# Designed miniproteins, single chains: the designs that were tried, part 81

Each design is a single chain, and the fold is of that chain. pLDDT is the mean over its residues in the fold that is shown.

## One batch from the design tools (miniprotein)

Design m2806
Fold by ESMFold2-Fast:
Structure m2806 (fold): chain A 60 residues (1-60)
Amino acid sequence: ASDEEIDEGIKLIAIGVAKLLASKGLLDDVRELAEKLKSKGWTKAAKEIEEIARKAEEEQ
């Protein structure tokens, strides 16, 4: 219960940061954030962030 709430909070914060970084063209930083989250077990958050980086790169 509480862990799921923390997971959702961290995911939302990470997604927000990734979108901000992508909007500034810092795609490598977005990818590094996704890899770090994946290595720490935050696989769902990492996938969302990787998708943000991919979409931003396609819009270049």
Scores: mean pLDDT 76

Design m2807
Fold by ESMFold2-Fast:
Structure m2807 (fold): chain A 88 residues (1-88)
Amino acid sequence: MENPSQATIDNLAAAARALVERTPELVEEVRAGRLSPVNALFLALVARVLADLLRRAAEQTGDEELLRLAEEADEAARRLEAAAREAE
């Protein structure tokens, strides 16, 4: 079975952390018209994909930090989706 390497998991976690940390600024950029609603929706989709991959990695490794990060990525996706809808 093709399991992701630890390096792949680490890279996914780093990407998710970066996106989660930037989410408040990205939401404000959408509201200010500096980030298009379509781009916000693409970032939300990326966050949801990262959340799914991290959740699966957490199930395979038992790493509770990956599960928490997956939940934070899902929340980031919800915030970006809400900002995109508000911007219409």
Scores: mean pLDDT 84

Design m2808
Fold by ESMFold2-Fast:
Structure m2808 (fold): chain A 119 residues (1-119)
Amino acid sequence: FDKEILERIIEILEEVLKDISNKEVLEKARQELKDIIIERMQHKSKMAEKDARSLIEEQINFLLSEQSIEEIIELAETGDVNAIMVLLELLIEGKISEEELREVLEKIIENLRKNLELE
């Protein structure tokens, strides 16, 4: 990710941490992260929005069906935005605790900030 996209992701995750129990905040964060990935796919791959959306949905479905929560956490900690969106969905569904997600999101933000410092 470029610096601007990385900063946007950090801001979205910091907003989630401020109000992690609020489902509307979680849904908004998921939509904003999805929009970032769609925009990136459209610009980088000249992919139509419909095709980008379909590919993201396939990747999210793969993570939900084939990966354990622990594997999803590991992917999210590497900056995989699809994995981050899945973790937010898991909290909305009550499949991960607020405390666990808070710790994971704090690690993700630290890793993303480290990547920003490397420029």
Scores: mean pLDDT 79

Design m2809
Fold by ESMFold2-Fast:
Structure m2809 (fold): chain A 74 residues (1-74)
Amino acid sequence: MEEALKHLIEALKAAKTREDVNLVVAAMISTIGALLEGRLEEAARIVEDASNQAKDPKVAEHLRKAAEILREEA
């Protein structure tokens, strides 16, 4: 979980456009909500969907890694 959150932060740091920043922030908020309810599989899905929508490849890669870690912890 801490490692997944680190990748979400790295995705935000890599975001160069307002669209990617908004995407990562929205994914972070939704993911935190799902994690607080113990819904790890839903959290992974939210982050995976965001990785598919990201325009910057570095943003997409960090979101993908976060989703994979969340799925492994589910």
Scores: mean pLDDT 82

Design m2810
Fold by ESMFold2-Fast:
Structure m2810 (fold): chain A 60 residues (1-60)
Amino acid sequence: SATEEALEAVIEENREAPLEEVLRALEDVVKQAVSSGELSIEEGVRLGRRAAERAREVHA
């Protein structure tokens, strides 16, 4: 989906950024997708959590 692609792009483009900044950017992408009707709230929570886990792995 476009949201999944955007989340992956944020992680890839911000590998060197502080984790907190990456997590905020991921949250903004999810909120925008939910607000636009692309994702349900439940889908947004699920994709946001998976993206945050992936970002944490990159920063580990």
Scores: mean pLDDT 82

Design m2811
Fold by ESMFold2-Fast:
Structure m2811 (fold): chain A 64 residues (1-64)
Amino acid sequence: SVEEAARRFAELGGLDRATVTVEEALALMRKAIEKNGEEAVREALLVAGASPEEAERLVRMAKE
């Protein structure tokens, strides 16, 4: 799911998967996009186990 992919991304970023919220994960993604660009964040989401569709949706949500 999109929410599970977001939590897995946050875990790769050093946050606790059991306690991280989707909002905290999206905030981390937004900072990563600002620092490294959208393509780097999509690649990291795929490494975290997201589908290409989930990665695109999460990047869009993080930019809002």
Scores: mean pLDDT 81

Design m2812
Fold by ESMFold2-Fast:
Structure m2812 (fold): chain A 83 residues (1-83)
Amino acid sequence: MPEARLEVTVEAAGTTITVSGRTSLAPGARVEVFVDGELAAEGRTDAAGRFSLTVEVPAGTHRVTVVAWDERAGAVASAEVTA
């Protein structure tokens, strides 16, 4: 697939994590958030290619993977977070 830009920030407040980011994909691109390989949240990008999704996780260290795609391109980004 053609490479798309995907920037992701993950912030923890207790056991609540906020996954936010921006992509070069078309507005309304699909976004899926995986925590430790399990689908945790789904959303879409806004008109500026931005998204923000909130997920509850158990206490501890987790791997967060974000997959974003539209009809022509996709991108994947990963981050580690401690909740």
Scores: mean pLDDT 81

Design m2813
Fold by ESMFold2-Fast:
Structure m2813 (fold): chain A 78 residues (1-78)
Amino acid sequence: SEKENEEIKKRLMSSLNIPEEAAEKILELLPDASEEEIFDFALDIRLTSTEEGEKEIAEKWGIPVSKVVELKKLIDEA
């Protein structure tokens, strides 16, 4: 639900220091994921430091590499 997504977004922002735009994009990319899976994905993005790591995250989560790169840029530039 939209209310559940708002609460997950707020927790991503407060607990992992994820910017609002990135949190919204994560929820759009993983609409069927549990809160735990969303947090694991966000941590994978936040903690990666290499292009190879970005590709591994893309493969693990079934997300295009371009979307992983976009999210990493938003998180790192915040």
Scores: mean pLDDT 82

Design m2814
Fold by ESMFold2-Fast:
Structure m2814 (fold): chain A 94 residues (1-94)
Amino acid sequence: MSKHVFDVSAPTGNTLVTAKALTGPAKVKVTVYQKENGKETLVAEAEAELEAGETKNISLPSKTNSTIVVEVEGEAEIKIHLPSGSALPTVVFR
């Protein structure tokens, strides 16, 4: 399982994760933690199973100074849209 961690400073709201499986089936897990005074508290968690070439959108609550952890089993392209309307750099898991 491959993992990528995003540290984000965005307004409280919904974060949209777009996951696309590439060459085969993929399993994607997204976990959102809030950072407060050096502690991380679980805010939300979602998991999606994708068939080859399938795209799924995962909407998760996020808070200011969140950590977003994306874990992928298989090959997938991940794009994250923050509540501010800004997008994080696309990450390709192989």
Scores: mean pLDDT 78

Design m2815
Fold by ESMFold2-Fast:
Structure m2815 (fold): chain A 69 residues (1-69)
Amino acid sequence: DERVVVIKEPPLHVAPEDRDDVMRELARRGAELIRELLARGAVRVEVTISWDEETGSLRVEVTVVLPGE
């Protein structure tokens, strides 16, 4: 059986003019994290970055699926 680990970061409040720069940096770091975790034996890695226009906030969630040990 695969083991699933979910990590949720607290919401990050960002000014609308900085949104694209912050999202680009988070996407870069997320891709790097996916590559690293897969290289270390993870079966599946998902990084979700979400923007809420009403609150001006970014949310980051990482889901890692490990082999059945």
Scores: mean pLDDT 80

Design m2816
Fold by ESMFold2-Fast:
Structure m2816 (fold): chain A 100 residues (1-100)
Amino acid sequence: KKIEEIKKLIEKMKEEIKKAKEEDRRKVTLEYLEKIEDIFQEFIESIKDEKKREEAIKLGIKWRDEVLEIYNNSTDNKEASEKIIEKEEEFVKELEKIEE
């Protein structure tokens, strides 16, 4: 259920980025990253198995670091947003493997 909420946020982020003015795309991307992080925190709290929870936390840290690296090192906001979306899709796929 929480992973499905994250997927829906990623799809909404794609739509809002397409609708946004070029100068606003960075702001929109960051706002959705914050929303995804909130749902991800709820997902972690919902995991009763300690080992699965630890694996999810490690994936979240890795994803966050990779997203921030792309964001900080990209010179083009469009390229940064596209790469961040790709990383979020990969992150969701890995979370599904952890979820029962």
Scores: mean pLDDT 76

Design m2817
Fold by ESMFold2-Fast:
Structure m2817 (fold): chain A 60 residues (1-60)
Amino acid sequence: KKNLENYDIGRGEILTGRVKSSQLKSIGLAYGATEEDLNTSPIYPSKSLAKAIGKYYKDN
């Protein structure tokens, strides 16, 4: 429904460094990202990782 909105939020939080490295892994995995998603470019994170982070910030 709002997959691109969640992606945009998550990517923004990753790029601005607001997500600490430990939180990036734990939140990403909890919200549906995989270990492979964590190895994507820091500028262009995977859609799954960015959407996971976006969902977390939308809920909190």
Scores: mean pLDDT 70

Design m2818
Fold by ESMFold2-Fast:
Structure m2818 (fold): chain A 83 residues (1-83)
Amino acid sequence: KEELEKRAQELIDRAIKLLEEVSKYHPLAKKAAEYAKQRTLEAVSNAIGLAGEAARMSTDPEVQKKLEEAARLLLEAANLLSE
């Protein structure tokens, strides 16, 4: 349980870095990072939705890739947090 929690936090930290890197290109990425920083299952779920929407709206392939990666990391973290 402790190990799964630690793994989830590491995934959240990686996702936050990606979201903050692209936050200057998309306001939803900034909002997703704010939710992810709350580190609760509910907030992480909200961050996944916002990151996914930002990826869909973005026209830059590199920005889309980072947003999709952040969403995947957050989804994996949410699965670990939900047991």
Scores: mean pLDDT 83

Design m2819
Fold by ESMFold2-Fast:
Structure m2819 (fold): chain A 55 residues (1-55)
Amino acid sequence: SAAVEAARAALAAVLAAKADPTTSEEQLNRLEQEALRAYQAAMLAGEEPPVHRPP
């Protein structure tokens, strides 16, 4: 679903930003807030958010 894909994309953006030493604190906070909102939207839509499943 669009909500799950948005949450996945937002999580990937946060991970990329954390790996980039040039990312500002404000930029990282904005991306983290966007990821949280996308996660909540996916949950409210009855979709399971992307999670890491241990083997």
Scores: mean pLDDT 75

Design m2820
Fold by ESMFold2-Fast:
Structure m2820 (fold): chain A 60 residues (1-60)
Amino acid sequence: NRGAEGARAAAEESPERGAAAGGMAALDSKNVQGQRAAAEALGRGDGETGARAGAEGSSL
């Protein structure tokens, strides 16, 4: 899933971009767990957490 790859790269650039990219990846996978984790990370501004959640969701 290209969304997961982009989310990881974005997290390395900035926390904000990583969280947003992670949220998009979670939406693409329709993974409820990934979506919730990405939304929580967006609230905190934790790009790494959001990217990780999205990547895990998209691996399904």
Scores: mean pLDDT 57

Design m2821
Fold by ESMFold2-Fast:
Structure m2821 (fold): chain A 88 residues (1-88)
Amino acid sequence: IEELLLETAFLAGAEAERLGADPRDVADQIAGLARSHGVEVDEEALRRAAERGAEVARTDPELAEEKIKRLPKVEEEVIKALKEEYEK
């Protein structure tokens, strides 16, 4: 689950940079979603991943665009994994 959350934060951070949004806000939203399902997360690690994604969007926009195409599928996997964790 931690790896999926970090990947989601990275991809969402890259998307946030393209949309002119704050990547840290997106990381905080992901952390909140995880906590709402009883999953404890390293909020700073998520923020760092989102900032790294935003950096890639600035320095290599073509690579960022290719990676962002995966975001909807990764988000689905995260939601599925969080629900499974919550049910325990």
Scores: mean pLDDT 78

Design m2822
Fold by ESMFold2-Fast:
Structure m2822 (fold): chain A 104 residues (1-104)
Amino acid sequence: EVKEILVYVAQKLSDDPNVSADAALEAFKSAVPQYTVEELRNMSVEELSKILAELFEKYINENANYDKEQEEKFKEELEKLRNSKTAEEAIENIDKILELIFSK
């Protein structure tokens, strides 16, 4: 499940449908150097979803000037991602966040 989420994120960010689970884990490790690859492999969907929400929130704060409506939608979707309990739920919330980022 965690591997499925990481592969999905890596595929979307690189536009490469052939990204392996191991390549996705190594790329994610680069974004979160405080965690080991072993810790990432054994991470729960709930833990990973919180980390991803924090990474997206940081990206938005550093890279985007959003209006109030966009900021409110972003906060709502980030909260949904933080509370994701399954890989399917996390992926759905990631898609919505990425759509908001690229739609501006």
Scores: mean pLDDT 73

Design m2823
Fold by ESMFold2-Fast:
Structure m2823 (fold): chain A 103 residues (1-103)
Amino acid sequence: EEVEKAVEHLRRAVEALEQGDLDAMIDHLIEAAKELSKIKDPKYEPTLKAVGYTIKAVEALKDGNLEEAKKYIELARQYLDESKAPPEVKEALRRVIDALEKL
C-alpha cells in the first residue's frame, strides 16, 4: 500500500540522517513523495508540499546554507500541521522534521 511504503521511506530518511548520509536521506524523501503522489486525493497535497520543503531543507544543508535550510524546515512544518494525511504519515514526517531541527 502506498501509505505503508511512504512511511517506510520516511523512517529510512531519519536513519540516513542519523548516519550523516544526506544523499540517501534525499533519495528516501523522493521515494516517499512518489508513493504519496500515486494517491490521487487532494487531502495529500499539503503533505506532498511538506515533503518537498523537507527535501529542499536537506539540499540547503548539503550546500552549507543553514539560513535557507531553516526557512525550508519552517515551511515543511507549516504544511505538515495543515496536512489531513493518516496519522502514521504525519507522525513519520514529523520525526524527519524534528530530526532536522536538532542540527
Scores: mean pLDDT 86

Design m2824
Fold by ESMFold2-Fast:
Structure m2824 (fold): chain A 64 residues (1-64)
Amino acid sequence: MLSPEQKAAILKEVSKAQEILTQEQLDEMLLKLSEWLAQQQAQGIVLSAEQVSEQVRKIIEESK
């Protein structure tokens, strides 16, 4: 499960993305993010809020 800090980081980046991405691009971004997070959790990888924020930003840039 995500920490409150990780959830806050995701919400902040998603709020920024909503201003610049179409609904289809936002849906694709969220799908990629959820799949990546599930894969990290399945491998037992503990993520920092900074690592989560960096990955969200990377997915946003790739979705443009």
Scores: mean pLDDT 77

Design m2825
Fold by ESMFold2-Fast:
Structure m2825 (fold): chain A 94 residues (1-94)
Amino acid sequence: DELLKKAEENYKKGRELLEEVMRGGTDEETLRKAIEYYKLAAENYVKAGKVEEAQKVVDELEELLKLGERVLPPEILELIRKAIEYIKELIKKA
C-alpha cells in the first residue's frame, strides 16, 4: 500500500533524526524536524487505515516526553505534547 509506505518512510526519517540527536547531543531544530516527521507518519498511517501503527507513534512520543522531561527544553516538551494531542484527534476521527 502506497500510503503505508509513505507513513513508514516518514517514520524512518523521524527516527533517524532522533537517533542523530541522541548520538550528537541535543539539537532543537533537528528534534523539531523529527517530531514533524512523526506527525506526517501518523497522518499517513491513519489515512492508510493503520490506526494501531499511528497509536505506536503516539506511544513513542509519550515515551520521549517522559524520558526527555529533565533533558529537553520546555518549548520542545510542549511541541511533543501538542503533537501527541494532534495525532490522538486524528485517530478519534478515523
Scores: mean pLDDT 83

Design m2826
Fold by ESMFold2-Fast:
Structure m2826 (fold): chain A 87 residues (1-87)
Amino acid sequence: SAEALIEKLRAQVAASAPGSLEHGRALAQLGAAAYQQGRLEEAVRLLREAEAELREALAREPSAEAQRALEETRALLARVEEALRAA
């Protein structure tokens, strides 16, 4: 269920180290789940947090995975911000 997925993602956010790729990805997935549920303001907040975390992770340890995660998070954030402006 969507609720079970969200609780799992919240647990992953709590269990991951701040500034890590894992933490940024967990926040981005939680933000995507909020967007799918129409919770646009929460999705924007989570995706902004994810972007900041992924920028820090990429700065500490550059990787193609971290770069892709940041690019995908930025693209999704832009879509959610556009949806929120249209609401």
Scores: mean pLDDT 88

Design m2827
Fold by ESMFold2-Fast:
Structure m2827 (fold): chain A 73 residues (1-73)
Amino acid sequence: SAERAAEEAAEVAVRLYKEDKELTLEQLRAAAAVAPPEAAEHLRKAIEAFEAGDLESAREHLVEALLLIAEAH
């Protein structure tokens, strides 16, 4: 399902952030620049949560962004 795919992708992003913070944030900023507006807002909130060290909030915002992207296409 789209929900499961979004959860799995968000978990991968959290793991990538632990391995390379700057590269992961750069990729999320690039994604936010081309995403639909509502999804871009959640991607920006995920970036802010990562920078604050709140990995749980970052994961939740990534899931919401990915679901919005799936619904837009």
Scores: mean pLDDT 86

Design m2828
Fold by ESMFold2-Fast:
Structure m2828 (fold): chain A 75 residues (1-75)
Amino acid sequence: SLRDELRELVARLTKLDPKTTEALTEEMIRLAKEQGLSLSELVELLRKAMNGEDKEASQLVQDLLDKAREILLKK
């Protein structure tokens, strides 16, 4: 359920195809865990970033997206 919510948020932010969105979502989950973030915390972070009210959340989400994209491009 939380994984499905995260995938939908990533799809809305990136506008990518379902297969690429799934790969990007899994990479973001992995990177978030490395930073000590749970799946529920990652979902809340993406929601805050989408609302544009929290600059720290927006920056952290952008950093996670950029890193995940770099890793996927390298594969």
Scores: mean pLDDT 80

Design m2829
Fold by ESMFold2-Fast:
Structure m2829 (fold): chain A 71 residues (1-71)
Amino acid sequence: SLEEQLQQKVEEIQKETKEEWKKKVEEIDKESEEKGLSPRQKAILITSESIRLVGEETDKILALRKQIQAA
């Protein structure tokens, strides 16, 4: 079904987002150490990036759903 095709590709997108999240956390870790940021300031940066990545993931899933429904 179209729903099964969507589910499989959504899982692929979620795996890619998880890998990107891990990379971004490592980048924030390094930047926070270099700038001498407090744990609270670091947490704010991590939270902000999490919101951004969730938004990008949602956009990719919506675009995919539109393509599958149009086919």
Scores: mean pLDDT 82

Design m2830
Fold by ESMFold2-Fast:
Structure m2830 (fold): chain A 117 residues (1-117)
Amino acid sequence: MLTEKEQRIIDLLGRLRQAVEEAIRTGSDEALEKFRAEAEKTLQEIKKIMESVTDPEEIERLAKLAIDLAESILRGARLVAEQNPNVTPEQRERLLATLDEFLEKLKKIADEIVKSK
């Protein structure tokens, strides 16, 4: 059973998934730029959600949910990008690098908030 904050994280990452799928589908620089903007926005919104929580156990649960979903998005994007002829190798590398950077920043944010008690 999902809390409102868990549902918000799912919705945010669902939008990020849609943005990355559109970037892969079209192979357009415009879609890649929109995806980068959505990734940055998603990180900031997740950070705000986690910072709004005072219970350490809830913070850890939200962090795990966000990281697990982000890792799922990265795995899915890698598979789809490899099969899509509309995406150049250079575009694929930029897209996957953006997702890797997103996941790394998300893990850092989660670690810093969890350690803040």
Scores: mean pLDDT 81

Design m2831
Fold by ESMFold2-Fast:
Structure m2831 (fold): chain A 77 residues (1-77)
Amino acid sequence: SKLRAVGMARDIANNGVNAIRVKGYSPEEAKEILEQTLDYLDRLYQGYKDEAGEEILEIKQEAERNGKKVIEELKKK
């Protein structure tokens, strides 16, 4: 289901970005978590690209943007 695939992508993205925001990781640790999150989203894209590919790519791009912003804020500490 397209709706289910998009929901899964949102959950992966939110869990990854929230983990680096809330748990007080170092910038390097946060970068590793973001890279893992983006890898999970890419794997989901490969499985659902015919049904929800564009939506999953948009979610991945948003997660990368949000995660990079959090990492930059962590570097200021």
Scores: mean pLDDT 85

Design m2832
Fold by ESMFold2-Fast:
Structure m2832 (fold): chain A 91 residues (1-91)
Amino acid sequence: EEEEKLEKNRIKTRAKARVLQLVAEHAGIELDENKPLFLNYLELESRASVEDAQFLREALDRIDKAIDAAPSVEEAKKIGDQLVEELKKRL
């Protein structure tokens, strides 16, 4: 249970980082890889269009909900990858 929770958190962090990078590339914004995820999120939200900022907020919420609802770590990995690819196609 504890190990599964930690691994799901890592999966969420990786999926969120990938989505931040996709939105940044779409918006023409360079992110600092040395900054915490939260600071890169704030940078994008402040500099991106209203539409891109809304997309980002909705995408991060979907990742949290989907991975938390996954029945196993292996399913969480699959769901995370599928969501990132789906979100990439919507940009």
Scores: mean pLDDT 82

Design m2833
Fold by ESMFold2-Fast:
Structure m2833 (fold): chain A 60 residues (1-60)
Amino acid sequence: MEEAYKEGYELGKELAEKGYSLKEILETVETRFRSKPGATPEEVRAAAEGAKEAYLEIKE
C-alpha cells in the first residue's frame, strides 16, 4: 500500500522494535515525509499517526 499512514506505520514499527522512543520515531517519520517532493501537511500527519499507532501496539 502506498498510503502515507501505512508507510509511517511500517517505519514506526521498525524503529520501535529497534528501541527508539516515540519522540525519536515521530521526528524521523516527519523529517522523511517532509523531504519527499510534493509532500503535503496531511501526508506528513498521516505518516506520523501511523508511526504512533505502531509504537503504541509494540509498547502497549
Scores: mean pLDDT 79

Design m2834
Fold by ESMFold2-Fast:
Structure m2834 (fold): chain A 91 residues (1-91)
Amino acid sequence: HMEDIYQKIRTAMEEALAELRELLEKVKKIYQENPSDETKEALKRVEELFAEAEELYAQLPNMSYDEAVEAFSRIQELLAEARRILIELEK
């Protein structure tokens, strides 16, 4: 049923946002401990990724099913980029 699918998408988005927030906190800590142009740019990028994901989640009640699926796919892309940024900073 569409309502059950919508609730599952919402829960999955909330879990992805929680992980993005954790990644943001880790990048922020790296910047605070090792301030450089590289870590500053990384922090700014992860903040932008998190803000876009929050906006997509906020718009969820106004989305069709297809739009919600596309928004969740986009949040997964944002999460993957944030994970890559953290991995590169930890090298």
Scores: mean pLDDT 87

Design m2835
Fold by ESMFold2-Fast:
Structure m2835 (fold): chain A 60 residues (1-60)
Amino acid sequence: GSAAESARAAAERGDAEAAGAAGVIALHQNKDTELGKKAAEAARRGDAEEAARYAELGSQ
């Protein structure tokens, strides 16, 4: 199961907090703390789409 898919689903429904949390989990599994920080920062500003994008980048 992919946390990146969960982040994307959250972004599709406009849930920035859920997208950011799922993104941080995805990037933590890949040990990429910088993309995880960017996903969390996007979530804090309400940008669910950017949070999900950082999660997808860390999963490629």
Scores: mean pLDDT 75

Design m2836
Fold by ESMFold2-Fast:
Structure m2836 (fold): chain A 84 residues (1-84)
Amino acid sequence: PLSEAERAALYAERLARLPAELEALRAATGGDERAARLLLRAVETEDLEGLRAEMGRFLDADTTDRAVAQAEGVIALVRERAAR
């Protein structure tokens, strides 16, 4: 079993190999650090419903929809690369 810090490091390494997708996630949040943290958690856990619920508390619907769509795309790419 990996420690929390080791999981975070491996996850960061995997995302570093998807720089365009990570940039799209950050752009979708309008630079909001709280939203960026929620997106990274959602991609790691694949919990898009939790992401939508949390972001809906402080962001408008359009921004939330764009962020969820970007997270879904990144999850699909991470799954594709993990299957190799």
Scores: mean pLDDT 67

Design m2837
Fold by ESMFold2-Fast:
Structure m2837 (fold): chain A 98 residues (1-98)
Amino acid sequence: MLLTPEDVDAFEAQLDAAEAAGVRGPLTNMLRAAVLILKGEDPEKVAQLVREAARDMGLTEEEIDRLAQKAKEAKTPEEVNELFQEMSDLAAERARAA
């Protein structure tokens, strides 16, 4: 997942529309966390959203803790993209193992 500063408004608009339509789940939590990181808002809320998303994806306790800490430290679009790519790769490995 590639996020740039220019994409933040587009993701926020899409996220708000999806939530208004009743869409919930790990992707929605990840997108909300990305918006908060890129706006420099509430690192504890970011960590909570990432923990919930990773848990819903079936990641291990160690992976959840690592990703939540990485999310707290994330400040740039590159760091957000790296976080989301890692979560996506782990979720894909889980799906392949099923």
Scores: mean pLDDT 74

Design m2838
Fold by ESMFold2-Fast:
Structure m2838 (fold): chain A 87 residues (1-87)
Amino acid sequence: SLETIEKIINDPELRQGLLGAMQRALEENAEPEDIELLAEALAENREEHLQQLIELGYSPEFAERLLEALINRDREAYQALLDEWLK
């Protein structure tokens, strides 16, 4: 719901866990409704999550590609990016 998205995007502690929650949702084939909610929450604070990925050690270019795959609910692009990063 919009109220749930608004709560997540305004809570720093919930935002810190949001990338991990989205990654798990894609890996575990979570309900489409949950994946959509997480993707919308990521999109609302895009710059913050981009910086979070850079802080985790990804290059800015890779971080942008990874975040875009997550926001687009693109599991195949996400897996391809992980395979690229591990090389």
Scores: mean pLDDT 76

Design m2839
Fold by ESMFold2-Fast:
Structure m2839 (fold): chain A 57 residues (1-57)
Amino acid sequence: DRQRLLQQAQEEIRRLQREIDRLREKDTPDAAARVAELRARANDLLLQLEDQLRQIS
């Protein structure tokens, strides 16, 4: 079911956002680099989700 896949993608994005927030609290260069990596991954998933939603909507 496509709806299940969309929910899974949304949960993954939310998980990445929570980890980003957690890392931002650390205020270290290593954390900043990891935040950038997780942001890129979250944005990639967002683009995929947006494409899927455009096809359904």
Scores: mean pLDDT 76

Design m2840
Fold by ESMFold2-Fast:
Structure m2840 (fold): chain A 90 residues (1-90)
Amino acid sequence: MLSVSDEETRRDAEAVRRLGEELAALPASDTSRRAALQAAAALLAMVALSSEEASPEAYRALAEGVRHLLERDPEAGGAETLLRRAEEKA
């Protein structure tokens, strides 16, 4: 059992979820902050997806986080791919 990998993926998944929620709350006028949160969430999601030993619940949380990111920025191509991968593993 790789508890470290599972815990790390769960932590990153929750961080992505929170960043996605924060992005969803941002107004369009905060373009630079929106881009920064979007990049941070995408990087965390990519790191979480690089570990294929996480629980389905961790991947589901990751998918929810990335979905929040896309709800405010549906044109974020990179996040779109990460969402699909997370949903596939959930």
Scores: mean pLDDT 70

